# Designed miniproteins, single chains, continued (3), part 105

Each design is a single chain, and the fold is of that chain. pLDDT is the mean over its residues in the fold that is shown.

## One batch from the design tools (miniprotein)

Design m11636
Fold by ESMFold2-Fast:
Structure m11636 (fold): chain A 91 residues (1-91)
Amino acid sequence: MKEKIRKLAERAARENRGVTGVIKTDLSKEEIKKLVEKILKEYGAKLTYLDYIPKLKTAVIGVVSENASVAEETATALRAIGLTLDLRFKS
């Protein structure tokens, strides 16, 4: 019983942990999507959303991770490829 309550809380927290990042990039939509998905997979995060704005050379990404530490490590890796906003959890 306590185990089920914990899992429900973790699922709700994970869904509410959906964070958005903005990446400025000279890469195409397909190239940035592949690169972001590769980085996220290496750190145990998942891409939930991607919108690419070619005129601004900007990708807006939605990311879900299991904890804040994974989100920060992932954000650090993504900053190397042009992330301008960090992958903070929603308040």
Scores: mean pLDDT 65

Design m11637
Fold by ESMFold2-Fast:
Structure m11637 (fold): chain A 65 residues (1-65)
Amino acid sequence: MKIIVVAVGKDPEKLEKAEKFVREKYPEDEIEVIPAENREEAKKLAKELMSTSDAEVLLVDTDAV
């Protein structure tokens, strides 16, 4: 299965932590991480991806992982 992680923030260290967090739960799935500037943009992007993709879309706040 393909999992798309929409991450709040563009900090590379936080993006890596978010990817690792999701990969620990889904070790055999394809994971793509897409950074968003802020939570509002992340929510908008997640909604668009949910409507256009068959992938599982996860919204991750990088400050929460």
Scores: mean pLDDT 77

Design m11638
Fold by ESMFold2-Fast:
Structure m11638 (fold): chain A 102 residues (1-102)
Amino acid sequence: EVEERAKKLLEEYKTALENKDFKKIYQINREIDTLPEEVRKKVEEEAEKISLDYLEKHSKNPFVVDLYKRITEDIKSGKLDHKVLEPTEELIKLAEERYKKL
């Protein structure tokens, strides 16, 4: 069932984020792209919320949330290779260091 597949993909997405397995996240996003339009849109919205929640929990800097949202949008539009998400911890640290300098 499509709904069960969507739910399983979201659970795997949460697990991949917790494990910082960004290559698996890329794989899951490609699988989400194969879902029917209505289901895909809802799954994409929930995955976005999961990603933002993860960043809010792991960074106190609002700049990193905005940066990740931008990167995610560019990946979805095909402008960026998902490999740029591999250093997500480094992006968080970079954002925090930049924030401290302000």
Scores: mean pLDDT 66

Design m11639
Fold by ESMFold2-Fast:
Structure m11639 (fold): chain A 93 residues (1-93)
Amino acid sequence: EEKERLRKLIEEVIEAGLVDQLPPLAQKVADLIRKRKELEEQLKNTDDFVERFRLLAEIQDVEIQIDKLLKEMLEGHPETVERIEALLEEHRA
């Protein structure tokens, strides 16, 4: 699925340290992916039942936002996948 491919490309850009070079909508997705990983780390280190429930709800909200933005990018900006792939290739070169 194109949405899953776009998400993986953005994750690769995060790992390469190139987030600032992404289009604005893709930068928002990158920020949300980072936030989700932060929340997952907090969940792993939290023993309080109430705090765990709250963190799980926040993770779910972030995932919903990521899905919505990825869909918006693919529908409104179909060239985004190729642009991000080109950015990653340029980094490798």
Scores: mean pLDDT 82

Design m11640
Fold by ESMFold2-Fast:
Structure m11640 (fold): chain A 72 residues (1-72)
Amino acid sequence: AEEGLKEAEEYFERAKRIAEESGLLGAEVSAGLAGISLGVGKITGDGEFGAEMAKKMAEMAEEAKKNGDNEG
């Protein structure tokens, strides 16, 4: 049942790394949203929701870095 929370944590760590390395606002916002997604999953007990949202936020952090924050 905690599988989704582990996935959310992994996506959050990925998004944090991208934000820290790039310094781009869009990547930083995406990392923050990934952290919020993990927190929501913990509070609601819905690890699946937390994982899905954190994954999307990590993907947005990667896109922000690729596009020079045009998607941030």
Scores: mean pLDDT 74

Design m11641
Fold by ESMFold2-Fast:
Structure m11641 (fold): chain A 69 residues (1-69)
Amino acid sequence: SAARRAALMEQARRLILEGASYGVLAIGHIVGALTDPENREKDLKEADEYIEKSLELDRQAAALVAEAK
């Protein structure tokens, strides 16, 4: 139904925005790694963790979009 499709797409949009937020946090840690050599390893590890969270949410959103078809 159109209502079900709209609900799935709204849910997908929420996941995409949450994933984008983690992407921004990852960029912050990458910048930290470039500017602070003593904390570089920690910043890169945290960036990797945020990237993985972002990708996981994007995968969930893609599944909802596919279901909405």
Scores: mean pLDDT 88

Design m11642
Fold by ESMFold2-Fast:
Structure m11642 (fold): chain A 97 residues (1-97)
Amino acid sequence: MRIDVEEQLAVVQIALAVGIATSKSPTLRRAAKEALGLVSQLADREPTVEDVKALQERIEKLFEEAKKADPSAKEDYDQLLRIVRRGLEKLRALLEE
């Protein structure tokens, strides 16, 4: 795998791990842990642009469902999702080069 792709995947993984470690919401921690698992599965192989798009859609759905179950953590969900979304968009741009 390209080192810049590995580094960008690591940035997304670190953001999710920080979300798990710092959040007081059990629902956010569970959603972030599941999302981290999905990103880690993608990191085990060379991802395609379509893989990254599918991953982003799955993570966004997961966080929206978790946010509906725990609206009190909405700001934490929205902040973490913004960071993850930006990271995945940058990863997609690297793969389109």
Scores: mean pLDDT 82

Design m11643
Fold by ESMFold2-Fast:
Structure m11643 (fold): chain A 113 residues (1-113)
Amino acid sequence: MTFLEQIEKEVNKIIDEFLKRLRDELGASDEEVAKVREIFNELKKDLTKLVEEYFNDPSITLEEFKKRIEEIKEKHLQRLEDAGLSPEVLEAAKLGIESIADLVYLMVKIERA
């Protein structure tokens, strides 16, 4: 398995678990789950692209990589705010974005160690 495939696998696992919890524990509607899934998938796409760029460009420092993760995270947090989610679902989905971003950063940091 490539490192990018490992990241995609672990991120997909988090996405699936959070979407299941939104539905099963918080009673999120099918519409809310669909909106969160779309945002999480675009977050995954943006983060995966950034990871690929980081490993292909030795001029990008770990500090710059972390800064770009934070920018991607803020963009998708704003998308959640604008999605019209119920307050409980919104707060859980925000935690999902934080968890996905943190995992990607930690996996990259460990791989480079």
Scores: mean pLDDT 88

Design m11644
Fold by ESMFold2-Fast:
Structure m11644 (fold): chain A 71 residues (1-71)
Amino acid sequence: DKAVKEILEALENLPKNTGSEEIVELLKEFAEKYGEDAVIEAVIKYIEKRRELSEKEKKAMAEELRKLIEE
C-alpha cells in the first residue's frame, strides 16, 4: 500500500535523536490523513525492519500504537 510505504519512509528519515513526543505527533498526523490501520501496519513493519532500535524506543512506539487503537 502506498500510504504504508509513505509512513514507513517518513519514520526511516527521522533524525536519530527525534523524541518520542515528535514521533507520536507524526503518527497522529498520518492517522488523520490515511487512517489508523495504515499507521499500525507501517509501525509494525518499521519495528520488524529496525531491530537495532533501543528497547525504550520500541516500548514508546508500542504504547503510542496502543493509544491509537484505544482512541
Scores: mean pLDDT 70

Design m11645
Fold by ESMFold2-Fast:
Structure m11645 (fold): chain A 62 residues (1-62)
Amino acid sequence: SAEEYIARASELSKAGKMSNRAAASVALAALSGGTEEQLERALEAGEKGDDKEAIRLGVEGA
């Protein structure tokens, strides 16, 4: 669900693994009907500290 992806992005942001911008981009993509595969890839990029890739995938999903 969108709420699950938003919660996961928020937790990564709180942990300092993902920027607030990347987390917001993932949240917007989840609300805008982004694919589960794309959202999972964005969260994985965030977990690895690849903030630019997380933002790119989130923006493309929105």
Scores: mean pLDDT 81

Design m11646
Fold by ESMFold2-Fast:
Structure m11646 (fold): chain A 79 residues (1-79)
Amino acid sequence: AALDLEIQGLRLMKQGDFDGARALFLQAAELIGGRQGEIAAVGYTLYVIGLEISRELGLFSEGSFEAEIDNGIATVRAE
């Protein structure tokens, strides 16, 4: 399901695998399909790029990146 791919993508981001995360998020968008899938694909791409750049620029305090991802997983599971 798209939900499972989103959770796996978030887990890969927590491990620092942004390319793997993006691939799984795009698969989730493909499963959603249509216009909603297109919107999801854009949203996922911007989310991954934004977090990757923010981490590279050192904008996260110690543990805050991991906490952000854990909050994302909890939110996805609640939907």
Scores: mean pLDDT 78

Design m11647
Fold by ESMFold2-Fast:
Structure m11647 (fold): chain A 79 residues (1-79)
Amino acid sequence: SMEKAKETLEKARELYEEAREKKITTAKEFLELAKEKKVSVEALALAASALYADGLLSDEEAEEIAEYILKELGLEPPP
């Protein structure tokens, strides 16, 4: 639905902005922040993708976040 999409984008934007303000560069800190803010896995994925695209998360940290997302969605992470 449009309302759910808007809420997800808003939560993703808030998470992205707060992660940048706190200068978060690790998967652990990012996931802890997402948990504290009680964001959906979809909002978490969007925010993490934006941080990675901006060069604020390394490949290793982004991979750890991606594995967490896949597990939360009930999907097997790649080996």
Scores: mean pLDDT 84

Design m11648
Fold by ESMFold2-Fast:
Structure m11648 (fold): chain A 64 residues (1-64)
Amino acid sequence: MSEKEKMLERLERLGEEIRRLEKDPETLAQLEDLVEQAKAAIEAGSAMAPTLVAAVENAVRTLR
């Protein structure tokens, strides 16, 4: 599995955790948008991809 595929797989797991932990539909929608932005950045090879993934990880940490 490539570095890119591993990062996408990790992001998929983080998205599942967000859906499990967040019960407010508006906040959930905002966090799912952030996950999609991170996914798009990874797929595009954007320099912002690590920053967006870190933002998703921080959101999950806050929900725990």
Scores: mean pLDDT 79

Design m11649
Fold by ESMFold2-Fast:
Structure m11649 (fold): chain A 76 residues (1-76)
Amino acid sequence: LADQLREMAERLEKEGLPEASKALKEAADKVAAGTATGQDVTQAISKAIEEAEKKGKQEVFDKLLDELSAGVERAA
């Protein structure tokens, strides 16, 4: 999960969503440290959605979220 969150954050930064990237990197660091709650991940995703909607990049974000979800399912 942490690696998938970091990968998504890097792609979001390249797409011009720096606030979303920062939120997901913080969530990934907490997951890697074993200190993350499900709420921490949910809050990071919510912030990412808000920035994507504001900048008209919701479609790009939705594709990245689908990739993250598929990665988590394969890891489970």
Scores: mean pLDDT 74

Design m11650
Fold by ESMFold2-Fast:
Structure m11650 (fold): chain A 107 residues (1-107)
Amino acid sequence: DKKNEELSKKASETLKDIADTLIAASRTLSDPFVAGTLALVGGVFYWLSKKISSTKYTPKELADILKTAANILKNLASISDPDVAAVLNGQAKKLEELSKEAEKLSK
């Protein structure tokens, strides 16, 4: 139970940090489609961070959410400049690692 609460807190904080990074990046990019997409995903991740903080998800549900978020970041990396893509792929790996930790807690 304590480990599940600690993991949920870490996941929420990680998603918020990613959201802040995406929103900041969206203000520096010259391509309006990529910039707009980063801002939209940043907003969604901000909402998801707050939702995880307020909702008691099971470890399995948390793992699935984090895996989906990581896949969104990988897809964004594929349409982004190499420097932005490297950051997004690094953040996706962090979410994948948290997803694996959540899977271990699901038995």
Scores: mean pLDDT 84

Design m11651
Fold by ESMFold2-Fast:
Structure m11651 (fold): chain A 93 residues (1-93)
Amino acid sequence: MMRIVIRSTSSTAALQAAADMINASGLGEATLNDDGTLVVTTKASEAQLRAAGARLEASGLATTTLLPDGTLVIDATGDATTIASLLNAAFQR
């Protein structure tokens, strides 16, 4: 099972907006945890997660780590809604 974990210093409102954007795009199911972590469960392939991570790092707005279990961890330095927008763009057909 593939997952995306977004860690950000963004406000709860910005994280909720990011979750809503991801849910609306059909990328996966986004859940905002009480610790301020946004978790996305997705049907995306490992190759798609790797490509998304590379795009986020190229933007300068995040550092990404793809774990062996299929979890992409995103440490965001930018706004959570911008990260959600970039993820949605990376998974467009």
Scores: mean pLDDT 79

Design m11652
Fold by ESMFold2-Fast:
Structure m11652 (fold): chain A 87 residues (1-87)
Amino acid sequence: MKEDEEALKEALENSDPETAALLETAYKGALSEDEATRRAGLRAQVELLARKDPSALEKFLEQSKKYTLNPDQQFVVDTAKELVEKR
């Protein structure tokens, strides 16, 4: 966890402002107990993946069809589908 904080800090300093904002939202939000904050963080993680590797996002969607999803997992899948469709 401490090594992840250092890696995030370096990534934020070397990223453009838009990517830095997504990284901060993903880091602070994804583990939040507040549903809205957690889902904002999860959405930011999916948007980062869509920008860096769209093929990995498509593979993730294919894999997700094999599992029964909880509400947070379903939100991630729905967000990924939206981002693939808007491309």
Scores: mean pLDDT 70

Design m11653
Fold by ESMFold2-Fast:
Structure m11653 (fold): chain A 71 residues (1-71)
Amino acid sequence: SMDEYMDVLSELLRRTAEEGRALGLSPEQLRRLAFELVQRAYELIDQGHSVDQVREAVEKLRDELLARLRA
């Protein structure tokens, strides 16, 4: 259901913001990161991917983007 997707996405975004702040990311970098993760999640939801597939793909993108944003 959409509620399951939103619960997973909300938790991933919360943890990502916490990790990004701990890494010293700016508010602008955190906003861009959140935007890219949300866009990716909605693309996969629209394509009919499962909650688990959306979680894995968003977590992978999060890790890739955080690695690129480290100073």
Scores: mean pLDDT 86

Design m11654
Fold by ESMFold2-Fast:
Structure m11654 (fold): chain A 68 residues (1-68)
Amino acid sequence: GIDELRSAIGSAASTAGTADELKSAVLSALDSVSAPSALKDALITAADSATTIDELQDAIGEALSSSS
């Protein structure tokens, strides 16, 4: 669910050292965790449009806060 997705992305974000690593980790979490399609679509869009780790983290935080 959303809590599992939030936990998985949070762990990935704390481990990732680059934007590419964070993008890969987010996409893997989306593939392995059940979550609403709207949230998954928002996170995929964020990963696709962000070009820096800061932009990606901000977009992820916004999408996750919208679900809670």
Scores: mean pLDDT 76

Design m11655
Fold by ESMFold2-Fast:
Structure m11655 (fold): chain A 91 residues (1-91)
Amino acid sequence: SAAERQRVRRELILLEASVTTLIMHANELIRLGINVEAAQALRDQLLAVSDEIQALIDRMDAGEVSVEEARRRARELQAQVEALKAQLLSL
């Protein structure tokens, strides 16, 4: 439904906001010289996830992916972000 599509789209926008905050945190660690190599690697992974989130939103808006497929992929991206967040916050 249109309501379900808008809900998944909103969840992806909120996930992107979370990824942006984590990238800012990684950049601050790099700036301060704290675990720079690990922070750079995690930042690069977060940037890749950010690109995948935007690509999924674009595919949803273009009608190229079903709501069910978008929801499944959104859950996978959310799990990836949670894992990267845990790694970053352990630095």
Scores: mean pLDDT 92

Design m11656
Fold by ESMFold2-Fast:
Structure m11656 (fold): chain A 87 residues (1-87)
Amino acid sequence: ALPEIEDLFNDELAEEILKRVQEAKKRGEKLSFDEYARALFAAAYLVKQGKITVEEAAELLDVSKEFIEALINGDRKKVLEFLKKRE
């Protein structure tokens, strides 16, 4: 079974992943799908910890607020629907 999102990250790891996303955006670099998926879960973790807002996470990762909320709530159906739209 997949663990809950808070079991996958600590604050340092999540913050490091988001720094990589910010730096890639500043340089106009494309993230790999794996890096992007990892960053989505890291952002949802930091929102759960109260370190960033849903709006900040959505803007950083170019996704809807609804997608970040689905990740936070573990709504696997919505997460899969959003991931299919990126293929």
Scores: mean pLDDT 74

Design m11657
Fold by ESMFold2-Fast:
Structure m11657 (fold): chain A 81 residues (1-81)
Amino acid sequence: MVSKEKLSGHMTLTAQTATIEDQEKLKLVLESLGIKNITVDYETGKITAEQNVMSLRHIETAKRAAEVYAEKVEVTYTPLK
């Protein structure tokens, strides 16, 4: 019970995609993982996804999904204190 959920916080994921097809597929996959705040820059191929997360597994799953469709993936996690 106590200490199991110590890393609740905010995740920001940015991904650089090479094609519009990869961009659309990544957006759909992130949405299927329950990520709700997704911004797509169709001119540059950059996708930014932000979500409050309760689990490091959510962050890992989102990062792995992004790495399938994107050439560069960066994830920032800020714990709530």
Scores: mean pLDDT 74

Design m11658
Fold by ESMFold2-Fast:
Structure m11658 (fold): chain A 95 residues (1-95)
Amino acid sequence: MDEELVEEVRDAANRMIQAALAGDEETAKQAIEELRKAVDRVLKEGSPEAQRRVAEILETAARSAEDLYRLTGNPVAKRVAEELRKLAEEVRKSL
């Protein structure tokens, strides 16, 4: 179960980064909702170890999106970075 939950979050976070790279606001919005759903499952069903791994994944993805925003000035990348940071903080608070 933990591995499945962690992989769902990793896949959703990667889709958000891809949407940010494309500058696609609609795709980014959909990817954000998918990630929120995956994170919610981790918080309800995941072990503390899975939650810690997910926080690390989200923190790494947030840094990538922040770097992308710095390089491109793309507001989609900024929104993706902010959402990834907020979700990482929520997961950390549950630990």
Scores: mean pLDDT 86

Design m11659
Fold by ESMFold2-Fast:
Structure m11659 (fold): chain A 98 residues (1-98)
Amino acid sequence: MEELEKAYEEMLEIINDPTLSVEEIKARLKELAEKYPELKPVFDKLMETIDQLEKEFADLPEEERRALIQRALRYVLMGELGFLAPSLVDGLLAELKA
């Protein structure tokens, strides 16, 4: 449980980092997937989400596309791992309602 909570924390830090481009987010998530191979299905879903949104919203300005992708990734993480870290889920729900 503790290792999964740390993985969720590290994924959220990458996704919420305002200094990272979409390409840098992908690179960081791939690096983190090597550290947590047991969570490969979660990382695969995050990567699929990024690729789909980049394809569908290629015509959006980079900043808007990035914000949309980051929001979608937060929802994916909440659905996959939120039950492991209720305090982090509460934080995400507060952010989404603001």
Scores: mean pLDDT 73

Design m11660
Fold by ESMFold2-Fast:
Structure m11660 (fold): chain A 113 residues (1-113)
Amino acid sequence: SLEEKALSLLTRIVNAALNGESKEDIRKRVLDELSTLSFEERKKVLIYLGERAARLAEQLGDPELAQRIRDAIKKVESAKTEEEFNEAARDFIDALYEVVQAYLKKLEEARKA
């Protein structure tokens, strides 16, 4: 299902953040996984994750990061070619990774308080 595909992708990003993987490495891996899906399924997965990620960024007190996510998803929705999609997807993956890292940091700080 769409939700299962989105959850699989999110789990990979969370594990990458926990392991301290580089943005370049996770970007390549995520794009490779997305390439196994149809063009329309790839868009649906990223749009599904994007609205949730933007809301999380807002809840973490980062409205600029939330806007970056929304802008990237808007470009994903508008993409007509593989090149346009991959460019927008790279921007989205970078922003999503930053949201995940910020969330994990907040969880760690909350446990120490």
Scores: mean pLDDT 84

Design m11661
Fold by ESMFold2-Fast:
Structure m11661 (fold): chain A 98 residues (1-98)
Amino acid sequence: MMSEEIKELIIEHAVKSISNASPENREKAILELVKMLIEDEDPEYRELAARILAELAKKYPEMLEPIKEEVIEALKKALEDESEEVREAAKEALKYLE
C-alpha cells in the first residue's frame, strides 16, 4: 500500500511525463490510464489513474480533447467504483471536462 506522499509524487511525475510527451505517446498514455481506471484489480491503481486524469483535466484539458469522449465515459463508470477515493477523483476530473 502506498502512502499519500508517494501517490502525490507518482501523480506529479505522471502528469509531467504525459504533458512533455509527443501527441501520439500522450494519447497512448492517457488510453492506458483509462484502461487502468476501468480494469485494474487494485483500487489504489484505479485511484492513481483517476487522480492523474483529474490533474490533466484541470491543468491541460486541451490534451484530452482528441479522446475526451472515451475519458468522460471511463470517468462516469468510475463514479460507481467500489472505492470512495476512485469515485471522488472521478468527480473532480469530470468537473473540469464537463
Scores: mean pLDDT 86

Design m11662
Fold by ESMFold2-Fast:
Structure m11662 (fold): chain A 100 residues (1-100)
Amino acid sequence: MEREKLIEELEREIENTTNEDVILQGKAALLLIREVEDFEEISAIEDVEERLKKLAEAAEKLGLKEAAENLRNFLSAEPEEAKKLLRAAFEEMARKYEEL
């Protein structure tokens, strides 16, 4: 399946990099691809606000309440705070992926 190929590619990218931000983002993406049935549909949403709202709902269903709250607050935050909120959300998602 196309999803399985995307998972393999992301896992390879994580294994071949020492960049912690790339590792965190890759693991967060792997969690969403594996655990969120509608991830491809959500990713196709062009409206950033609606896409983030759907991602926050998905994170909440996975039990990642803090990540969901950080994603919801991202849109109303100043740039420096927004970057911090996204990183916190990715760290929680990456941790959940490692526990799978």
Scores: mean pLDDT 76

Design m11663
Fold by ESMFold2-Fast:
Structure m11663 (fold): chain A 82 residues (1-82)
Amino acid sequence: SADEEASRRAVEILRETFKAVLDRFKDKIPKELYEEAKKVLDDPNATVEEILAALQKVLSHLTPEQRAEVLAAFRREAGRLA
């Protein structure tokens, strides 16, 4: 259905955007956290909740300015879905 396809596309964009964020800020977060987040992203069975929890852990290690940059990136990608 269109709803199922839209949901899959949204999850794919979430994964790809989060992966780009991890690569950009990998030197700003602990290596263990980077590896944990990458493991979640590489798991095809990871739920949206698990992906968002991993993203929240990464964001907690970033400055307010870096967090704003991440949020802006997600807003840009979400806008492409409209």
Scores: mean pLDDT 80

Design m11664
Fold by ESMFold2-Fast:
Structure m11664 (fold): chain A 81 residues (1-81)
Amino acid sequence: SIKDELLELLDKLLSLTKDEAVKKKIQDFKEKIENGEIPSEEEAKELVHAALSEADRAKDEEKKKLVIETSRKLGELLKSQ
């Protein structure tokens, strides 16, 4: 399911994240989805921008690709509601 794929992407992103503020955002977002809550578009954008900014600072192209894929799956989840 889109939800299961998104949770897998969030777990992978969390494992690659060192910034504690970004980790907290990912953890909170993951918890909402696991509880069947649909995050707001604002929350989704904030998460993506925070993670993408961290990847850009680190020059981590693989992490950037993962963030983009996560963003795509978030868009699919939000459109399904």
Scores: mean pLDDT 82

Design m11665
Fold by ESMFold2-Fast:
Structure m11665 (fold): chain A 103 residues (1-103)
Amino acid sequence: MVPSREELRAAAEAAKKAAKEALENNEKLEAAEALLKAAEVVLEGLKDPSMSLEQIVARAQRQFLPTLRKEGMSEEELELAEKGLEAVEAGDLEKATELALEA
């Protein structure tokens, strides 16, 4: 289930705070930087009332792809994930569904 806009904003603000604390403590720097970027993408997306929650979440999730690559996700899985998230962000649910069925 997709959270409400208010719940997503609260989660993004909490994630931004946690990421900044991790960066200040020199802990998990790459993951913390990705989390910070994802949280900022969510907050920017929430400023546009025409964007769906699915589009905002998809845009934010793309910020974690470099971290997932380092954690051992295959290049094929990463490419399918990126294309799927781009399709959701564009509002092309038919293309997103086709990519999900391929994965």
Scores: mean pLDDT 70

Design m11666
Fold by ESMFold2-Fast:
Structure m11666 (fold): chain A 73 residues (1-73)
Amino acid sequence: MIEELQAKLDEAVAAGDLDKTKEVLNEMADLARRQGLITEDDANRAKEAVNNAKSAQEAVDAYDDVFTEAVRR
């Protein structure tokens, strides 16, 4: 569930765990695509942006930017 993934994300970011933050954000992108909230292309762009991030906060910001753009369509 997205709510459970959000809690896991908050913990990873608070810990500064970049690898775990990227893992959770990739799972969130896949879940959002499966639930029809974003397209497969949007999910792939989110994952690419997240995986290129150099800090936990950058990964979150990258995911949020792609998701916000996708939802505004």
Scores: mean pLDDT 82

Design m11667
Fold by ESMFold2-Fast:
Structure m11667 (fold): chain A 80 residues (1-80)
Amino acid sequence: SPMHRIIRDIRRLSDRNPNGQVSVQQVIDVINSYRDQIPQSTIDSMIDGIRRAADDNGQVSRDQVIRIVRVAYQSGSVPG
């Protein structure tokens, strides 16, 4: 599923970053790689969740991103 692929890409990306964090923009880029396979409402929910979880430097922990993606994807069956 696209959710599983996003989670895999986020894990790979955070592992390769010097601080083990991911930026909001890096997460958005990963999500956009699968945008044609995901409802827009689910994309919007993921992006909103990531922005709320980000610190003052625009960084998010890998585990928070994975949790947000998982929750948004499973809940995204509700029409926006």
Scores: mean pLDDT 79

Design m11668
Fold by ESMFold2-Fast:
Parts: sequence; C-alpha cells; structure tokens
Structure m11668 (fold): chain A 61 residues (1-61)
Amino acid sequence: MREELIERARERAVEAAKAGNLDEMLAIVAELYRELLALGVPREEAQMEANRVAKEGMDAM
C-alpha cells in the first residue's frame, strides 16, 4: 500500500542518514518516487512524499 511504502522508505532513509550514508538515503528517496509513480500516484504528490522522506532523513543527521 502507499502508506506502507512511504513508512518503509522513511525508516530506511533515517537509518542511512544516521549511518552517514547520504548516497544510500538519496537512492531510497529516488526508489520511493518511482514506486509511487508505478502505483499511479500523481507526479506532484509523489515528489512531495519523496521530499518529505528526504527532509526527515536530513533532520536525523
């Protein structure tokens, strides 16, 4: 489900950021964006959700 994908990506991104793996965090964000698009989520909404995950990862650093 959409919510499960976002939550999983958020957890993974925060873990990567805390470990100092910015490249991995960005890869997780990009993967989430593609997965949301594949589910038919509008591009603007998918980008907003991906940006939120990226921000939470950065805030965890």
Scores: mean pLDDT 84

Design m11669
Fold by ESMFold2-Fast:
Structure m11669 (fold): chain A 87 residues (1-87)
Amino acid sequence: SSLLELMREGFERVKEAVEAGASFDEINAIIDEEVARLRETFPELPESALETLRLVMLTAAQDALLNKNPDWEKAAEKGLEDVYRAI
């Protein structure tokens, strides 16, 4: 899978968890798993890029939990831009 596909899958998984009423701890665990999956699949990615991706995912999840209705597609796009900028 491409980096873009895995990032979109990660954001979709986080979105589905929020919509299913998952706790903040459960959402953090999902984000941790998705970041770990990317680290294993693309070991050449700098840690700064993975840290930035985690922050973008967490911010989108927090905005959704606060009923700010985040644009999940835009969040995924921003995450991709931030990862490519860190390479």
Scores: mean pLDDT 80

